# Ledger of designs, part 43: designed miniproteins, single chains, continued (3)

Each design is a single chain, and the fold is of that chain. pLDDT is the mean over its residues in the fold that is shown.

## One batch from the design tools (miniprotein)

Design m9476
Fold by ESMFold2-Fast:
Structure m9476 (fold): chain A 69 residues (1-69)
Amino acid sequence: SKEENKKKAIDLIEKALKEGKLSEEELEEFRKLLQELGYTDRQIESAIEAIKKGNPVVLKALIKELKEL
């Protein structure tokens, strides 16, 4: 469901904030979750780069955006 996909995406961002990284399998899951939530390829690429760079400001903003979907 949309709510389950939102929760899973938020949980992955929270893990990235806590641990500083996601595995390749977790990044692929995250990509698919954002695709199912209606994000464009460009938006997904930007979100993945924010995870890889560990940008807490961008990641916290993305969590807020996901909660408002």
Scores: mean pLDDT 86

Design m9477
Fold by ESMFold2-Fast:
Formats: sequence, structure tokens, C-alpha cells
Structure m9477 (fold): chain A 61 residues (1-61)
Amino acid sequence: ADAATAAEALRRAAEISPEGAAHLAATMDDAALAGLGRGIETQTGVALDAAATRGGLRLLA
């Protein structure tokens, strides 16, 4: 998924604030981001790898 699709999925599933999104994008490693992406995929059907999840979080920030 592209970063815009990831941002929509994250916004729907996780209720993330802009400050929270910036913090997670800066502090989570690739394994943690992949885990978040798998959780979002389970709730939204949108497949997110670590890079897409980080891109989506940056767009929400």
C-alpha cells in the first residue's frame, strides 16, 4: 500500500493523534511497525509492511 492508503487505514483503526503518529514514526523499529501494520490489516483489510506503516504515520503527523 502507498503512504496515503496506510494513513487512511491507521486513522480508521488506531485513532492516532498527529503528535502520537509523529512519536511512533520516530521511535518504532521495523519489527514494531510491521506488527502495527498486521494489526491494521486485521481490522481494515489493508496490507501494511513496515515502510508503508511508517509513511502513513508520517502523513498523519
Scores: mean pLDDT 79

Design m9478
Fold by ESMFold2-Fast:
Structure m9478 (fold): chain A 89 residues (1-89)
Amino acid sequence: MTDRAISALRRLQWDPDRRKLALELMEETEKKYGLKVTEEAVALALSHAGMDRKKLRKILEEAAKIAKEKGRKTITDEDVEEAAKKLGL
């Protein structure tokens, strides 16, 4: 877990709109890719996306590909950080 992921998680706990968006995109990503998304991962993705649903979706989709390539069943904050870097977000 990165320091940035911890900070993002704390913000998620305070912002109900951010939490609602996180839950919606977690469920969408889990259904589409058959992977689990950690709260740290989605919180960090929202920090990169700035509440932009389309950017959030792009980050989570790229993170899902990275997780699958690494043979994991869970999308982590590290996958999100790598995805955001690849996307320039």
Scores: mean pLDDT 80

Design m9479
Fold by ESMFold2-Fast:
Parts: sequence; C-alpha cells; structure tokens
Structure m9479 (fold): chain A 64 residues (1-64)
Amino acid sequence: GAAAGYAVGGAAGANAGGDAERAARLMSEHIERGDVEAAARALQEETGMSPEGARAAAEAGFAG
C-alpha cells in the first residue's frame, strides 16, 4: 500500500528525531551528487521507509 507506507515512513522519520537528522544529512550528500535514486535508497535503508515513501521524500528534498 503506497499511501499507507508513505504516511508511516514520514511519521516514523519525523518522530525518530535521529532518523530525521540522518535522513537530512544523507539528502544533502546525495544532492551534491545529483542522485535521487541513491538518496531514496539510503533513506529506505536508514529510516525503514517504504521504497515509495523514500523516493517521494528524496524527490521532495531535491525539488525544495
């Protein structure tokens, strides 16, 4: 379930504190490389987000 996985992933990241900070650091690193796919994969591995949630978060980070 894409919607459920995305919502759970986002809430878990924000609630975890350290996971959110780690995700932000990974985003910064991958933004320098311009690799959205790598950022999404790293977010999934570090925060336990669904693949869809991690990709959406990575795309949002690169866009904003």
Scores: mean pLDDT 63

Design m9480
Fold by ESMFold2-Fast:
Structure m9480 (fold): chain A 82 residues (1-82)
Amino acid sequence: MESVLNAEPGPLSADQERQKEALLEEVKKILDNISILSPEQKKEVLEKAERILRVLLSRGQYHTARLEVYLLIGKAIVEALK
């Protein structure tokens, strides 16, 4: 099965774009409080989060999009603690 990161994002409505921006701002605030991630790693997480949000929000899956983004942050923290 193709991962969400490999799926092509669909077009977003104005409301979905606002949901994306709100969730990305929340992710940025969480990442700003995490000192163990480099600026480069934080940028990579934000880029992946935006792609996940575009794919899942275009499918109307707001709660799934939010969960997947939090899982992405958690995975990045675990990888950094290696």
Scores: mean pLDDT 79

Design m9481
Fold by ESMFold2-Fast:
Structure m9481 (fold): chain A 94 residues (1-94)
Amino acid sequence: ALDEAIARFRENVDRLVEALKKAGQTELAEEVKRNGDRLIEAARQGDLPAARASADELFRALHKAYEATKDNPEVKEAIDEVARAALEVLQLLE
């Protein structure tokens, strides 16, 4: 269950990163990728406090991405999928 949730989260992060790069938001794509990778590392270690901290930073990056690409439905959909997958990973760590 956790490994599958981490795999889905990684796939959704990669999709969002590509959508952000396509939208010209390279710096935000790198920020999303870094915080996504931190969440995956914390989750694999079973470190719930680190996973929560990484998720908080990820959600801040997602908010910045949303505001920067407000009229881009592809980015909005990818943001929603990353947020859902992150919450699933956190729920499985409890």
Scores: mean pLDDT 86

Design m9482
Fold by ESMFold2-Fast:
Structure m9482 (fold): chain A 80 residues (1-80)
Amino acid sequence: SSKEFVDKALEESNELTRKAEDPSVTIEQLEELREKALELAKELVEKMDDMDPTSASGALISAVGAAVEAELALRKKLEE
């Protein structure tokens, strides 16, 4: 169902963000987390016409947020 997909996308986005915030995360892992978050955002955009707009927008913001967090963590590690 659309609700189940949105709920899973939110859970996955939160998990990706938590992993990006782990101090022990490597540059390679951050690149993978960013890629996964961007793929999740792409899937949400492709499916959003079949979803409640508010729920789909919330999930998309969370997925994009996860990608941004991974990018910022990557930048910080590369500057070290």
Scores: mean pLDDT 83

Design m9483
Fold by ESMFold2-Fast:
Structure m9483 (fold): chain A 61 residues (1-61)
Amino acid sequence: SVLDKFKELLKRMGIELSDEEVEELFNVITGKSNKISPELLAKFDEKEWTKILLAYNIALS
């Protein structure tokens, strides 16, 4: 699935998240949810957000 591929790509890019955190992030990116915990949002700098979006784009392929 796209979610499983996204999880694996984040791990390869050095972004260490629990399965629950990855699912929360994936649901926000896909528009299935508009809620993200402030703790999760604050965990990432601009470079990490770039990696997250790149991982999502690759997972769609």
Scores: mean pLDDT 81

Design m9484
Fold by ESMFold2-Fast:
Structure m9484 (fold): chain A 72 residues (1-72)
Amino acid sequence: MLTVTSTATVRDRQGNVLKVSTNVQEAESVADAPADVSGLPPGHLTVTVENQGYLDGKLVESYTRTFDTDVP
């Protein structure tokens, strides 16, 4: 199991950062670690999730995904 640090950055349509959340959890891969994206404001948002996987304190895997979401 990797120790995965997940950082979720939420931006509005203008690119302003609205929220940054960081969560640390165990996962088999960085792609399996969920990000905390709760409590989003309404509107069109861009979310960037950066997952960094550590094994024995060493960074061994990283994964970044970006997606758009419309919050009612």
Scores: mean pLDDT 76

Design m9485
Fold by ESMFold2-Fast:
Structure m9485 (fold): chain A 60 residues (1-60)
Amino acid sequence: GRAEAEEVGRYAVEKGLGSRAAAGLALAVQSGGLTKEEAIELADTLDGREAQRRAVELAT
């Protein structure tokens, strides 16, 4: 839902992934392509560039 997407976006920005990666992960959660937990795991595991690429694939 929107609340989970907003939490994921804020978390990704706080981790230093950058605004595009954060937006992509948030959109993937909002669209149902990722759960909140899966998106947070990606934010923890991937660097900003790799997280952005994965989020775009899952959101589109």
Scores: mean pLDDT 73

Design m9486
Fold by ESMFold2-Fast:
Structure m9486 (fold): chain A 66 residues (1-66)
Amino acid sequence: MTPEDLTVENLKELAEKQGIKLTDEQLRLILDKAQRLDPAASELLRKLVSGTITEEEVQRYLEQLQ
């Protein structure tokens, strides 16, 4: 996966296809943390791109960020 594939717009589309609603700010925060080698953010992005992510996993991660 290249950094070019991980834009906020592309991730938003992938999340919407999986029934997951994320704001642009939440997506940017996840991307920034993943780029800084945060294991939880990196795993979340990997699952989002592969189509294996659940809404429960997203909500759990976002609760920890706020």
Scores: mean pLDDT 73

Design m9487
Fold by ESMFold2-Fast:
Structure m9487 (fold): chain A 76 residues (1-76)
Amino acid sequence: LEERVEKRKELIRMIYEGVDDEKLREFLRELHDATEEEIDRALAIAPEIAAETRAALTDEEIEELLAQLEKEFREM
């Protein structure tokens, strides 16, 4: 559970920081055993999500969202 939450937070951080496509693909394959189609779909929206996050949220708000995500996964 904790490990899964940490990996999810890392994925969001990678998308926000604009880590390259290859690293994101490797991470998604490890985390979800995702199909190439699912990975391609996720990567197609990743730059848009990162741009929206940077435009809409402060660093403080991003940290708050990551903390909330961790809490939600613990409560599952």
Scores: mean pLDDT 57

Design m9488
Fold by ESMFold2-Fast:
Structure m9488 (fold): chain A 85 residues (1-85)
Amino acid sequence: SKDDILAVLEQLSDLLLNSGIGSFRQRGGLIRREVDSLRSTNASMEDLRDFALRVIREADRMIPFLPPDLAAQVQALVDQLRSLV
């Protein structure tokens, strides 16, 4: 559902915001702002999938640069997000 996609995106944004790493905190903030916009505008499933697919591609590029524990958590959320789109 749209709520399931938004919930996983919120979890991913929270994880990045709490990473302690400036560049990943900035990325998490951008995801959070877009999620808030998508919720407030009652965005279509197509718009949600397009954003989710963009976030997945960006996360795949980011994962090699994350600490191992954080990389594993991001990977789990990305895998969950892939199952929803």
Scores: mean pLDDT 87

Design m9489
Fold by ESMFold2-Fast:
Structure m9489 (fold): chain A 67 residues (1-67)
Amino acid sequence: SEIGKKIREAADKVLEIAGGDVRKPITDEQKEKIAEELGLPLEDLKGARTVAEAIQIVIGKVVEELK
């Protein structure tokens, strides 16, 4: 599906920026790069503690935009 493709592409971009380990803490610099690359407000990523949490936030924003 189109939504599934966009979710996968967004998750892959987060993993690329964060170095590929979903369990690792996410840095403020990585949050800034994700926000810039995916066109998201940085404030939406402030709550993420791990790479996995950043992916969940990004997926939620992609789903919201494609409704």
Scores: mean pLDDT 81

Design m9490
Fold by ESMFold2-Fast:
Structure m9490 (fold): chain A 79 residues (1-79)
Amino acid sequence: MEEKRRRQEEVRAALSPELAQELETASRDLAAAVKAHDGSEVKASVARIQELQDRIVRETGASRSTVRGLAEELVREAL
């Protein structure tokens, strides 16, 4: 468990400040949509997070599972 957290932290540290902020913003937007029970905004926010995950994998070479775990953690923190 600690090793997964470390890998997620390493990926987060390797992101540009702009990309890190985009991911945090998208994660907060998804959390807000979930809290508001807005299904259309949830779908839009999920699509945005998936796009950002693909971009992070492409730019950093990190595993898709690590990037997914990072995004899930950020959404959980915002909930």
Scores: mean pLDDT 79

Design m9491
Fold by ESMFold2-Fast:
Structure m9491 (fold): chain A 68 residues (1-68)
Amino acid sequence: MMREEALNRLKAAAIEALSLDDVEEAVRVIEETGREAVRALEKAGDFESAREIREATRRIVESVRRNL
């Protein structure tokens, strides 16, 4: 998985989360997507991109919790 693909997957998950009526379900979708992306990057040896995706996931979760 490439860094850009991982970011696009997180963006898609965030858009899906905005359509959900449950904050905890929205957070679950985003966290699962971020976790899968991080694992794929770590398996590829791209630890720097994995760290960036982990931070992006955290920021998106915070935004969802504050806005829903």
Scores: mean pLDDT 78

Design m9492
Fold by ESMFold2-Fast:
Structure m9492 (fold): chain A 84 residues (1-84)
Amino acid sequence: MLAEAEARLREAARRLAEIAERLEAGELSPEEAAAEVRRVLAPLAELAEELAKDPELLARLEAAAERLLGEAMRRLREAAARQR
């Protein structure tokens, strides 16, 4: 289960990096980027809710998410801030 969750996180990280690159290039509006990010993250939020029944597994998933998604999420926040 956790290894499969990490595989999904790696795939999400790739998609988030693509969204960040397109937002940085001006190919996406902040609203379009937010919608695509939400679509990418929705299945992971559902997985986290299921894993909330096991605090140890949830903590391990959160650590993996920080490690695998952190840079892409930081890039998205920086790009969105420049649009304000």
Scores: mean pLDDT 77

Design m9493
Fold by ESMFold2-Fast:
Structure m9493 (fold): chain A 86 residues (1-86)
Amino acid sequence: GETLKFLLLAEASYLLKQADELIGQARAQGNDELVARLEELKSRIEEVYEELKKTDPKDTNKIAELYQRLVELRAELEKLRGELAA
């Protein structure tokens, strides 16, 4: 529904902000490999955000697919956050 699409757009926006913060931290540490991996992850989150914007809220199968992709992207972001802290 429209509410779920709105919540997923908000989640994707939040993940993009978190990715930018982690990219800044990785750059400050001189970790070029982690910067590259975070920038690739950010691009994948941006792709999901753009697909969400184009998706009909009544397309429950597509919304579920994009939800699952965001869950996986969030997990990868948290993994990279852990690598940055180590």
Scores: mean pLDDT 88

Design m9494
Fold by ESMFold2-Fast:
Structure m9494 (fold): chain A 93 residues (1-93)
Amino acid sequence: EETEAARLLDEAVRIWYKAKKGEVTLEELQRGLELARKARDIYTKNLKEAEKIFKENPTVENEARLIAYRILDSLATALEKELEEWIKKFNEE
């Protein structure tokens, strides 16, 4: 569900903010990474579907949807990478 992906991404972003404040545990970082990965999987699937729809019917509306999912997939991927780097840093301390 699109709304579910947005909820997962929001919770992962909240965990990332806690990490920036030094208020995070390793368990919370691992949870954030899992949530970011689940959101990315949903957005990647939606992006693939939007690409197919745009190829079959290249309307302005379908192009806008394609661009939106490219942005969301990119955002979720970037957050996943940030959380992976925070977990690595936590394990090195």
Scores: mean pLDDT 85

Design m9495
Fold by ESMFold2-Fast:
Structure m9495 (fold): chain A 81 residues (1-81)
Amino acid sequence: MSEEEKKLAEEIKKLPSYPILQTALAFVLAGYDHLITKKQLEKIKKSLGDMLEKVKEFLLRGAPPVQRERIEKLFKEIESV
């Protein structure tokens, strides 16, 4: 991990929506994406704002191929609300 990646990770962890994003990711990776509400997706989208694309890219870089598809699906849903 580069110094820039470490700084980005720390900034993401400080976001008010980080706990909700972590919970949503855990549900998606476990196959429980149907338990994520539209209101939770809207809250994540609003809190991430301009960071949405950077957070998506960061998570995709660290993810195995199987998890990558699920992460992309989650972010597509966030972008669509």
Scores: mean pLDDT 74

Design m9496
Fold by ESMFold2-Fast:
Structure m9496 (fold): chain A 78 residues (1-78)
Amino acid sequence: MDVDDEVTFEVRLEVDESKAEALAEDIRRAVEAVGGTADVTVKGGEVTAKVTLPQSAVPALARALVDLAKRYGARAAE
């Protein structure tokens, strides 16, 4: 695999405002756990994460994000 094989994508989720900060922290932890970096911003009930990680880590992160979305009751933002 190429050492520079990285992907960047943006995730926008809506969640209960009281849980947005916890979701943002869990997203950062999930990205760090797979060797990536995340720039996560919270505005009210909207959580926006710009994520960069190795392509090989995408399946693991996708699984973690799906679990987090279900746990927090988050939905895709428009």
Scores: mean pLDDT 79

Design m9497
Fold by ESMFold2-Fast:
Structure m9497 (fold): chain A 84 residues (1-84)
Amino acid sequence: AEALRQERYDRYLKAAEKVISQAKKIINEAKQGKVTDEELDLAIRQLEVAKELLRKIYEMTGDPRAKELAQEAEKLIEEIKKLK
């Protein structure tokens, strides 16, 4: 069961990395082009969900990747809020 738990956490980490990459793209497009407030709001919601999952993973596992990704997600949330 522990091996399956680790696979689940790795999957969540990869999903969070994907959300972070997409948020960075949205921020770049917002600075250089036109992005809707709805797209920015969706990005914030996705980052908040990812941040909460990463915080729980870090609390349960101590995995430094989870802590680093959660901190990056928080920084991106604040950057997107400044673009609104």
Scores: mean pLDDT 80

Design m9498
Fold by ESMFold2-Fast:
Structure m9498 (fold): chain A 91 residues (1-91)
Amino acid sequence: MVEIEFPELDPAASVEELAAAQEEFFQQVAEWVAANPETEPAVREILAEVQRRTAELAAARPLTEENEKAIAIEQMRYLQERVGALVEEAA
């Protein structure tokens, strides 16, 4: 069974630490989708929604490092919640 570890989204973490956690999570999601190919359409929909939400938030707020980091954390939480629900449904 492919197991997804949900990384801790610490607001005090560095941008590099957040980027590493995001890369690890995306790799785990890709491996889980490869093991469960029937979930690919749902995962693509979730990723498209996260991308749209990120663009809307970026357009609505000043592009500062603080706001970019806050948007990244918020969208990663949303992604983890949606993927987590999908994993539970598939189990």
Scores: mean pLDDT 74

Design m9499
Fold by ESMFold2-Fast:
Structure m9499 (fold): chain A 63 residues (1-63)
Amino acid sequence: MTDEEVGVLAIAYAVAKIFDASREEIVRLARNVLGDDKVRELGLDTASREEAIKKIEEYLKEA
């Protein structure tokens, strides 16, 4: 993962969290940054809102 991808995802995640974005909005933001394959690999498309947030945080931590 590139530093640019990490930065864009971190900003998108922060905005989504601040505005209490819906599950669908959080998944859409992740899909726009990471692509469909990575979203499926991380299970974001089937996760609850809280699980999606946790998976994104874990992904950013490992970046």
Scores: mean pLDDT 71

Design m9500
Fold by ESMFold2-Fast:
Structure m9500 (fold): chain A 67 residues (1-67)
Amino acid sequence: SRALELLGEIIELMKELYEKDPEAAERIARELQPEFEAAAALTDEEERVAALERLLARLKELVESTK
């Protein structure tokens, strides 16, 4: 499913960040935790996909802003 694909991308980006900068990874994970919890509470696939797409975009933005 698209939601699982997006979740996989998010997990892989976080894994790469943890390997390079664990402190930044923990900070970003804490910042995004409420958005992860909100996405996990969604029961509709389309709403879950939209939430995960927003989360992935925000994650990419936060990773770039740490450079």
Scores: mean pLDDT 81

Design m9501
Fold by ESMFold2-Fast:
Structure m9501 (fold): chain A 90 residues (1-90)
Amino acid sequence: KSIEEIAEEAIKKIEKSSREEALEIVEEAAQEMADLALEQGADPEKVKELLDEFRLRVEEILETIEDEEEFKKALQEELREFAKRLEEVT
């Protein structure tokens, strides 16, 4: 299973999820993608940096976006970006 496949599966789950479920889905997907990048020989320091940045961005989205649809869209966009950045360091 690829980093992109993990991201796309999570994005599909978020579309049908509640706000609370979406947060759980993104955390699980981000960790799974990071773990896969490490297995493929990515620099652990770079993976940690990207994962920390992703988690901080998710926290900002949680605090700032009130609309459920915009919230889920923002999480989906962050997962796509995270997947791309992980592929660059793998």
Scores: mean pLDDT 86

Design m9502
Fold by ESMFold2-Fast:
Formats: structure tokens, sequence, C-alpha cells
Structure m9502 (fold): chain A 79 residues (1-79)
């Protein structure tokens, strides 16, 4: 399902995030998606994306682009 695909992408992002704050944010979004709470998963995913953008300077341009693209894909799957 799209919810399971989104949860898997968000969980993967939690594993790739170099900071505990962004990792925890994506993990929370993944859990909301697995629980079937679409609205909460979208809100948490958007919040995690905002944190990722705030930490842009900690990433190579290539890694940042990949993480942002995957996060946006996950959020799109939830919509």
Amino acid sequence: SNMEKAAALLDGLAGLAPTSEVSAAFAAASQAARNGDRAKAIALGEAALTLLEQQRHLYSPELFAELVAAAREAIALLR
C-alpha cells in the first residue's frame, strides 16, 4: 500500500539522518504512517523535512538532494 511504502521510506530516512533530531522526526512520521494516521504522518513528515532543510549545511549537496527527494516522495504517497 502507499502507506506502507511511505512508512518504509520514512524509516529509511531515519536510518540515514546524521542527527538524532531528524532521525527521531522521520521515525515518528513512519510510526504514524504504520498506525494508519495519514494526517499525522503528513504533518510529522513535513516537520521532519523542515528540520532537514534547517540542517542543510551538515550534508553534501548530493546527499541533501536525495534525502529531500525521498522525503517529498513519502509525503506525496500519504496524500
Scores: mean pLDDT 83

Design m9503
Fold by ESMFold2-Fast:
Structure m9503 (fold): chain A 86 residues (1-86)
Amino acid sequence: MAEELAKQAREAIERLKEAAERGDAEGVYRATREATLLVDKLEELGSPEYPELVSLLVAAMIYAVSTGNEEVAKAASRGFREAKEE
């Protein structure tokens, strides 16, 4: 159900923010990839929550890049690109 996927997407976006705050590049990579896949699935399903979740994901990725941690920024970019290739 789209509701469960939206919940999982919000949880993944929150994990992305927390990993970025800690400087956890591996956590940022995994959370960004998961969040992007879930958000893309919600778009395919026509979920009304998709626009808000896209905004939250973009904000979390911008935050990761803004930390000044080069490995965290690269991890967010890599997770996003790999998710889009699926």
Scores: mean pLDDT 85

Design m9504
Fold by ESMFold2-Fast:
Structure m9504 (fold): chain A 79 residues (1-79)
Amino acid sequence: MDLDIDLAMVQILTAIAKLLNSKGKHDEAVELLERAAEIAIKAGSEEGKELVIETAKELLPHMDPESQKRLEEIIKRLE
């Protein structure tokens, strides 16, 4: 099996972002998703980009308006 380290990092960051959001730490969750998006873009990982988009869309209705705007910008950047 080929170990895609970049995809694995994106998976870890998105999982932690979901956990942080569940604790009301919206700013920290968005920061991790921004980091995951940057890794996915630099790696050219379509699977990583799709995972970040899916996670951002899942979290978006649970965020404050400023965090929602930041997540929408992440989604647009990955599309």
Scores: mean pLDDT 83

Design m9505
Fold by ESMFold2-Fast:
Structure m9505 (fold): chain A 75 residues (1-75)
Amino acid sequence: MFPSAQQLKEISKKDPELAKKILELDIELAMKLIQLGIAKLLVSKGDESAKEEIKKLEKEIEELEKKLEELLKEA
């Protein structure tokens, strides 16, 4: 779950350090989602080795989403 721009702005007014941590996790999650898209594209082209990368990325994305949800509960 990605925070809205409005939600980040409100958090930044109350706790700019918490807003920074949320933004950093949001960027990391976005990067992992891009990597997942690339891995899925490679599998579609017949690169079966990318299937292992997909599983790893899906697990990492789940962990990042949980961390982001916990930080949003603090805000």
Scores: mean pLDDT 79

Design m9506
Fold by ESMFold2-Fast:
Structure m9506 (fold): chain A 90 residues (1-90)
Amino acid sequence: MVKVTLTITVDGTEQQVDDVVSEAIQILNDLYPQKIKKISVKRLSPNTVEITVELDMSKEEAEQMAKDVVEALKKHFSDKLNIKVEVKIE
């Protein structure tokens, strides 16, 4: 099993951060519903949330998944919100 941590920082309100987090979780469930074993969400600050995903896949597959999720998320919000996503894979 592989653990992917997405640290999402949004230049906006707490509600806008929560909207971005909700969209990230939806993208994960839409793209990889059979591979996700656990999703955990932790608020680090009003503008920063950490999403940790435990996946039944290889590290290489997890790296591609993280890239796909980040690209989809940035595309969805690119015209609306300034979003920074940091990825850690273990």
Scores: mean pLDDT 83

Design m9507
Fold by ESMFold2-Fast:
Structure m9507 (fold): chain A 86 residues (1-86)
Amino acid sequence: MSSEEAAQLTAAAVRAVGYLLEATDPKSKEAIEKVIEAIHALSQGNFDEAIRLAEEALKIAREAGDKDVEEISQTVLELARRAKAE
């Protein structure tokens, strides 16, 4: 993981925590919790787990209709896929 990728992951983590604090819908909260778990897995080098968690978060966010959580889930999924490809 490069310094640029680490900065993107940190920005994603800050946004995910912000969304969790503002979220009132249970489905959105579940999706955000999965995003946070995916970010944690990424920080531990568990890329396959991070990909699975981010894909699950994306699915739940789409079911909830939460565009912000969908966008952050896509960002974390892309970061996890790039990290695994290295």
Scores: mean pLDDT 82

Design m9508
Fold by ESMFold2-Fast:
Structure m9508 (fold): chain A 87 residues (1-87)
Amino acid sequence: SLEDLLRKAKEALKKGDLVSAEEHLIEAIRLALKNKVPPSLLEELIKLLKEFYEELVKKYGYNPQLDQQYQAALDRVREKLKEVLSE
């Protein structure tokens, strides 16, 4: 399920469909935070979140509130990765 969401997010980003990419990434974050997941999937999620934010800024410009929300989401996934790597 997480692997499928990451694949769908990647395909949406490749097509420039930021709405679908956001939907899949939000669900991927939810699953990643609630479940035991391998570090490789958390690293892929972090990579896709960074790519998504870069594309948002390119299309809509910099927005401080969106940047804050993005950084908070990225930090949550990074903390989960740190936790998993410490086990």
Scores: mean pLDDT 84

Design m9509
Fold by ESMFold2-Fast:
Structure m9509 (fold): chain A 83 residues (1-83)
Amino acid sequence: DESLQKVEELRELAGKAIAALEAGDYQTAIEYLEEMRKLAKELGIDKAVEYLDEAIKAVKAGDIQKAKDYLAKAVGYAIDDLL
């Protein structure tokens, strides 16, 4: 199931992004968020793309809690849309 595989991939990338944010490795976190954005765009989940854009913007602004909140919203929307 392609949808299940993509959900697992998004979940794994989200975990890696959170770990990078908590480690203060913001460049690596942005790279994982950009990969998630690309997957969400390929799947046509426009709301997840919007939330990931806001998460990336928050990381660049140094607002890590806001970045995590938007990331959680993006993952939630992707899971609800694909499953």
Scores: mean pLDDT 83

Design m9510
Fold by ESMFold2-Fast:
Structure m9510 (fold): chain A 84 residues (1-84)
Amino acid sequence: SMAEEQRKREQAVEEAARTIRSLARAAVEGTGEAGVDALAEMGALDPELGKQIREGARRVRERDPSLAAATERLLARLDDLIAQ
């Protein structure tokens, strides 16, 4: 059903948001900058994951403005990879 598909998409976006938050925190703390680049590369190869990453990054930025720069870097890297 459409409702089941919407629930699965929402769960996927929230999972992406949790992953992005963890990677963004690691980047800000200087402990894991490579994780942001790796996630962007995965999203460039999988368009559905790319959409989940964009929506997840928006949620992370809205919930924690201190991670805005890291989430913007993730989205910029994703866009650069897709444009290649």
Scores: mean pLDDT 84

Design m9511
Fold by ESMFold2-Fast:
Structure m9511 (fold): chain A 97 residues (1-97)
Amino acid sequence: SFAQRQEATHGEGFRRLAEGAPATEEDQLALAEVLAESFRGLPEAEEEEREHALALLPQLVEEAGLSEEAKEHLLRRLRELGLPEDLVRRIEEALRA
């Protein structure tokens, strides 16, 4: 199904982003952009898939070493992509955990 394919791609994408943990501010902001695009389909995803993505986020942020500026850029980009504010708030909470 589409949901199964998206979940597999979503989880693998998050892990690959974390593995590449960029060293520069420019790389950190680029990583935030790629992560935002990975969340683009999340509002239309099944509730279970959204829960899985949110559960992975604290680990991904820790492994990737996202700066506070990169986290803020991610949240701003998610709003620009039209994610619902309640979902953005859940992502923000996960980033601060």
Scores: mean pLDDT 68

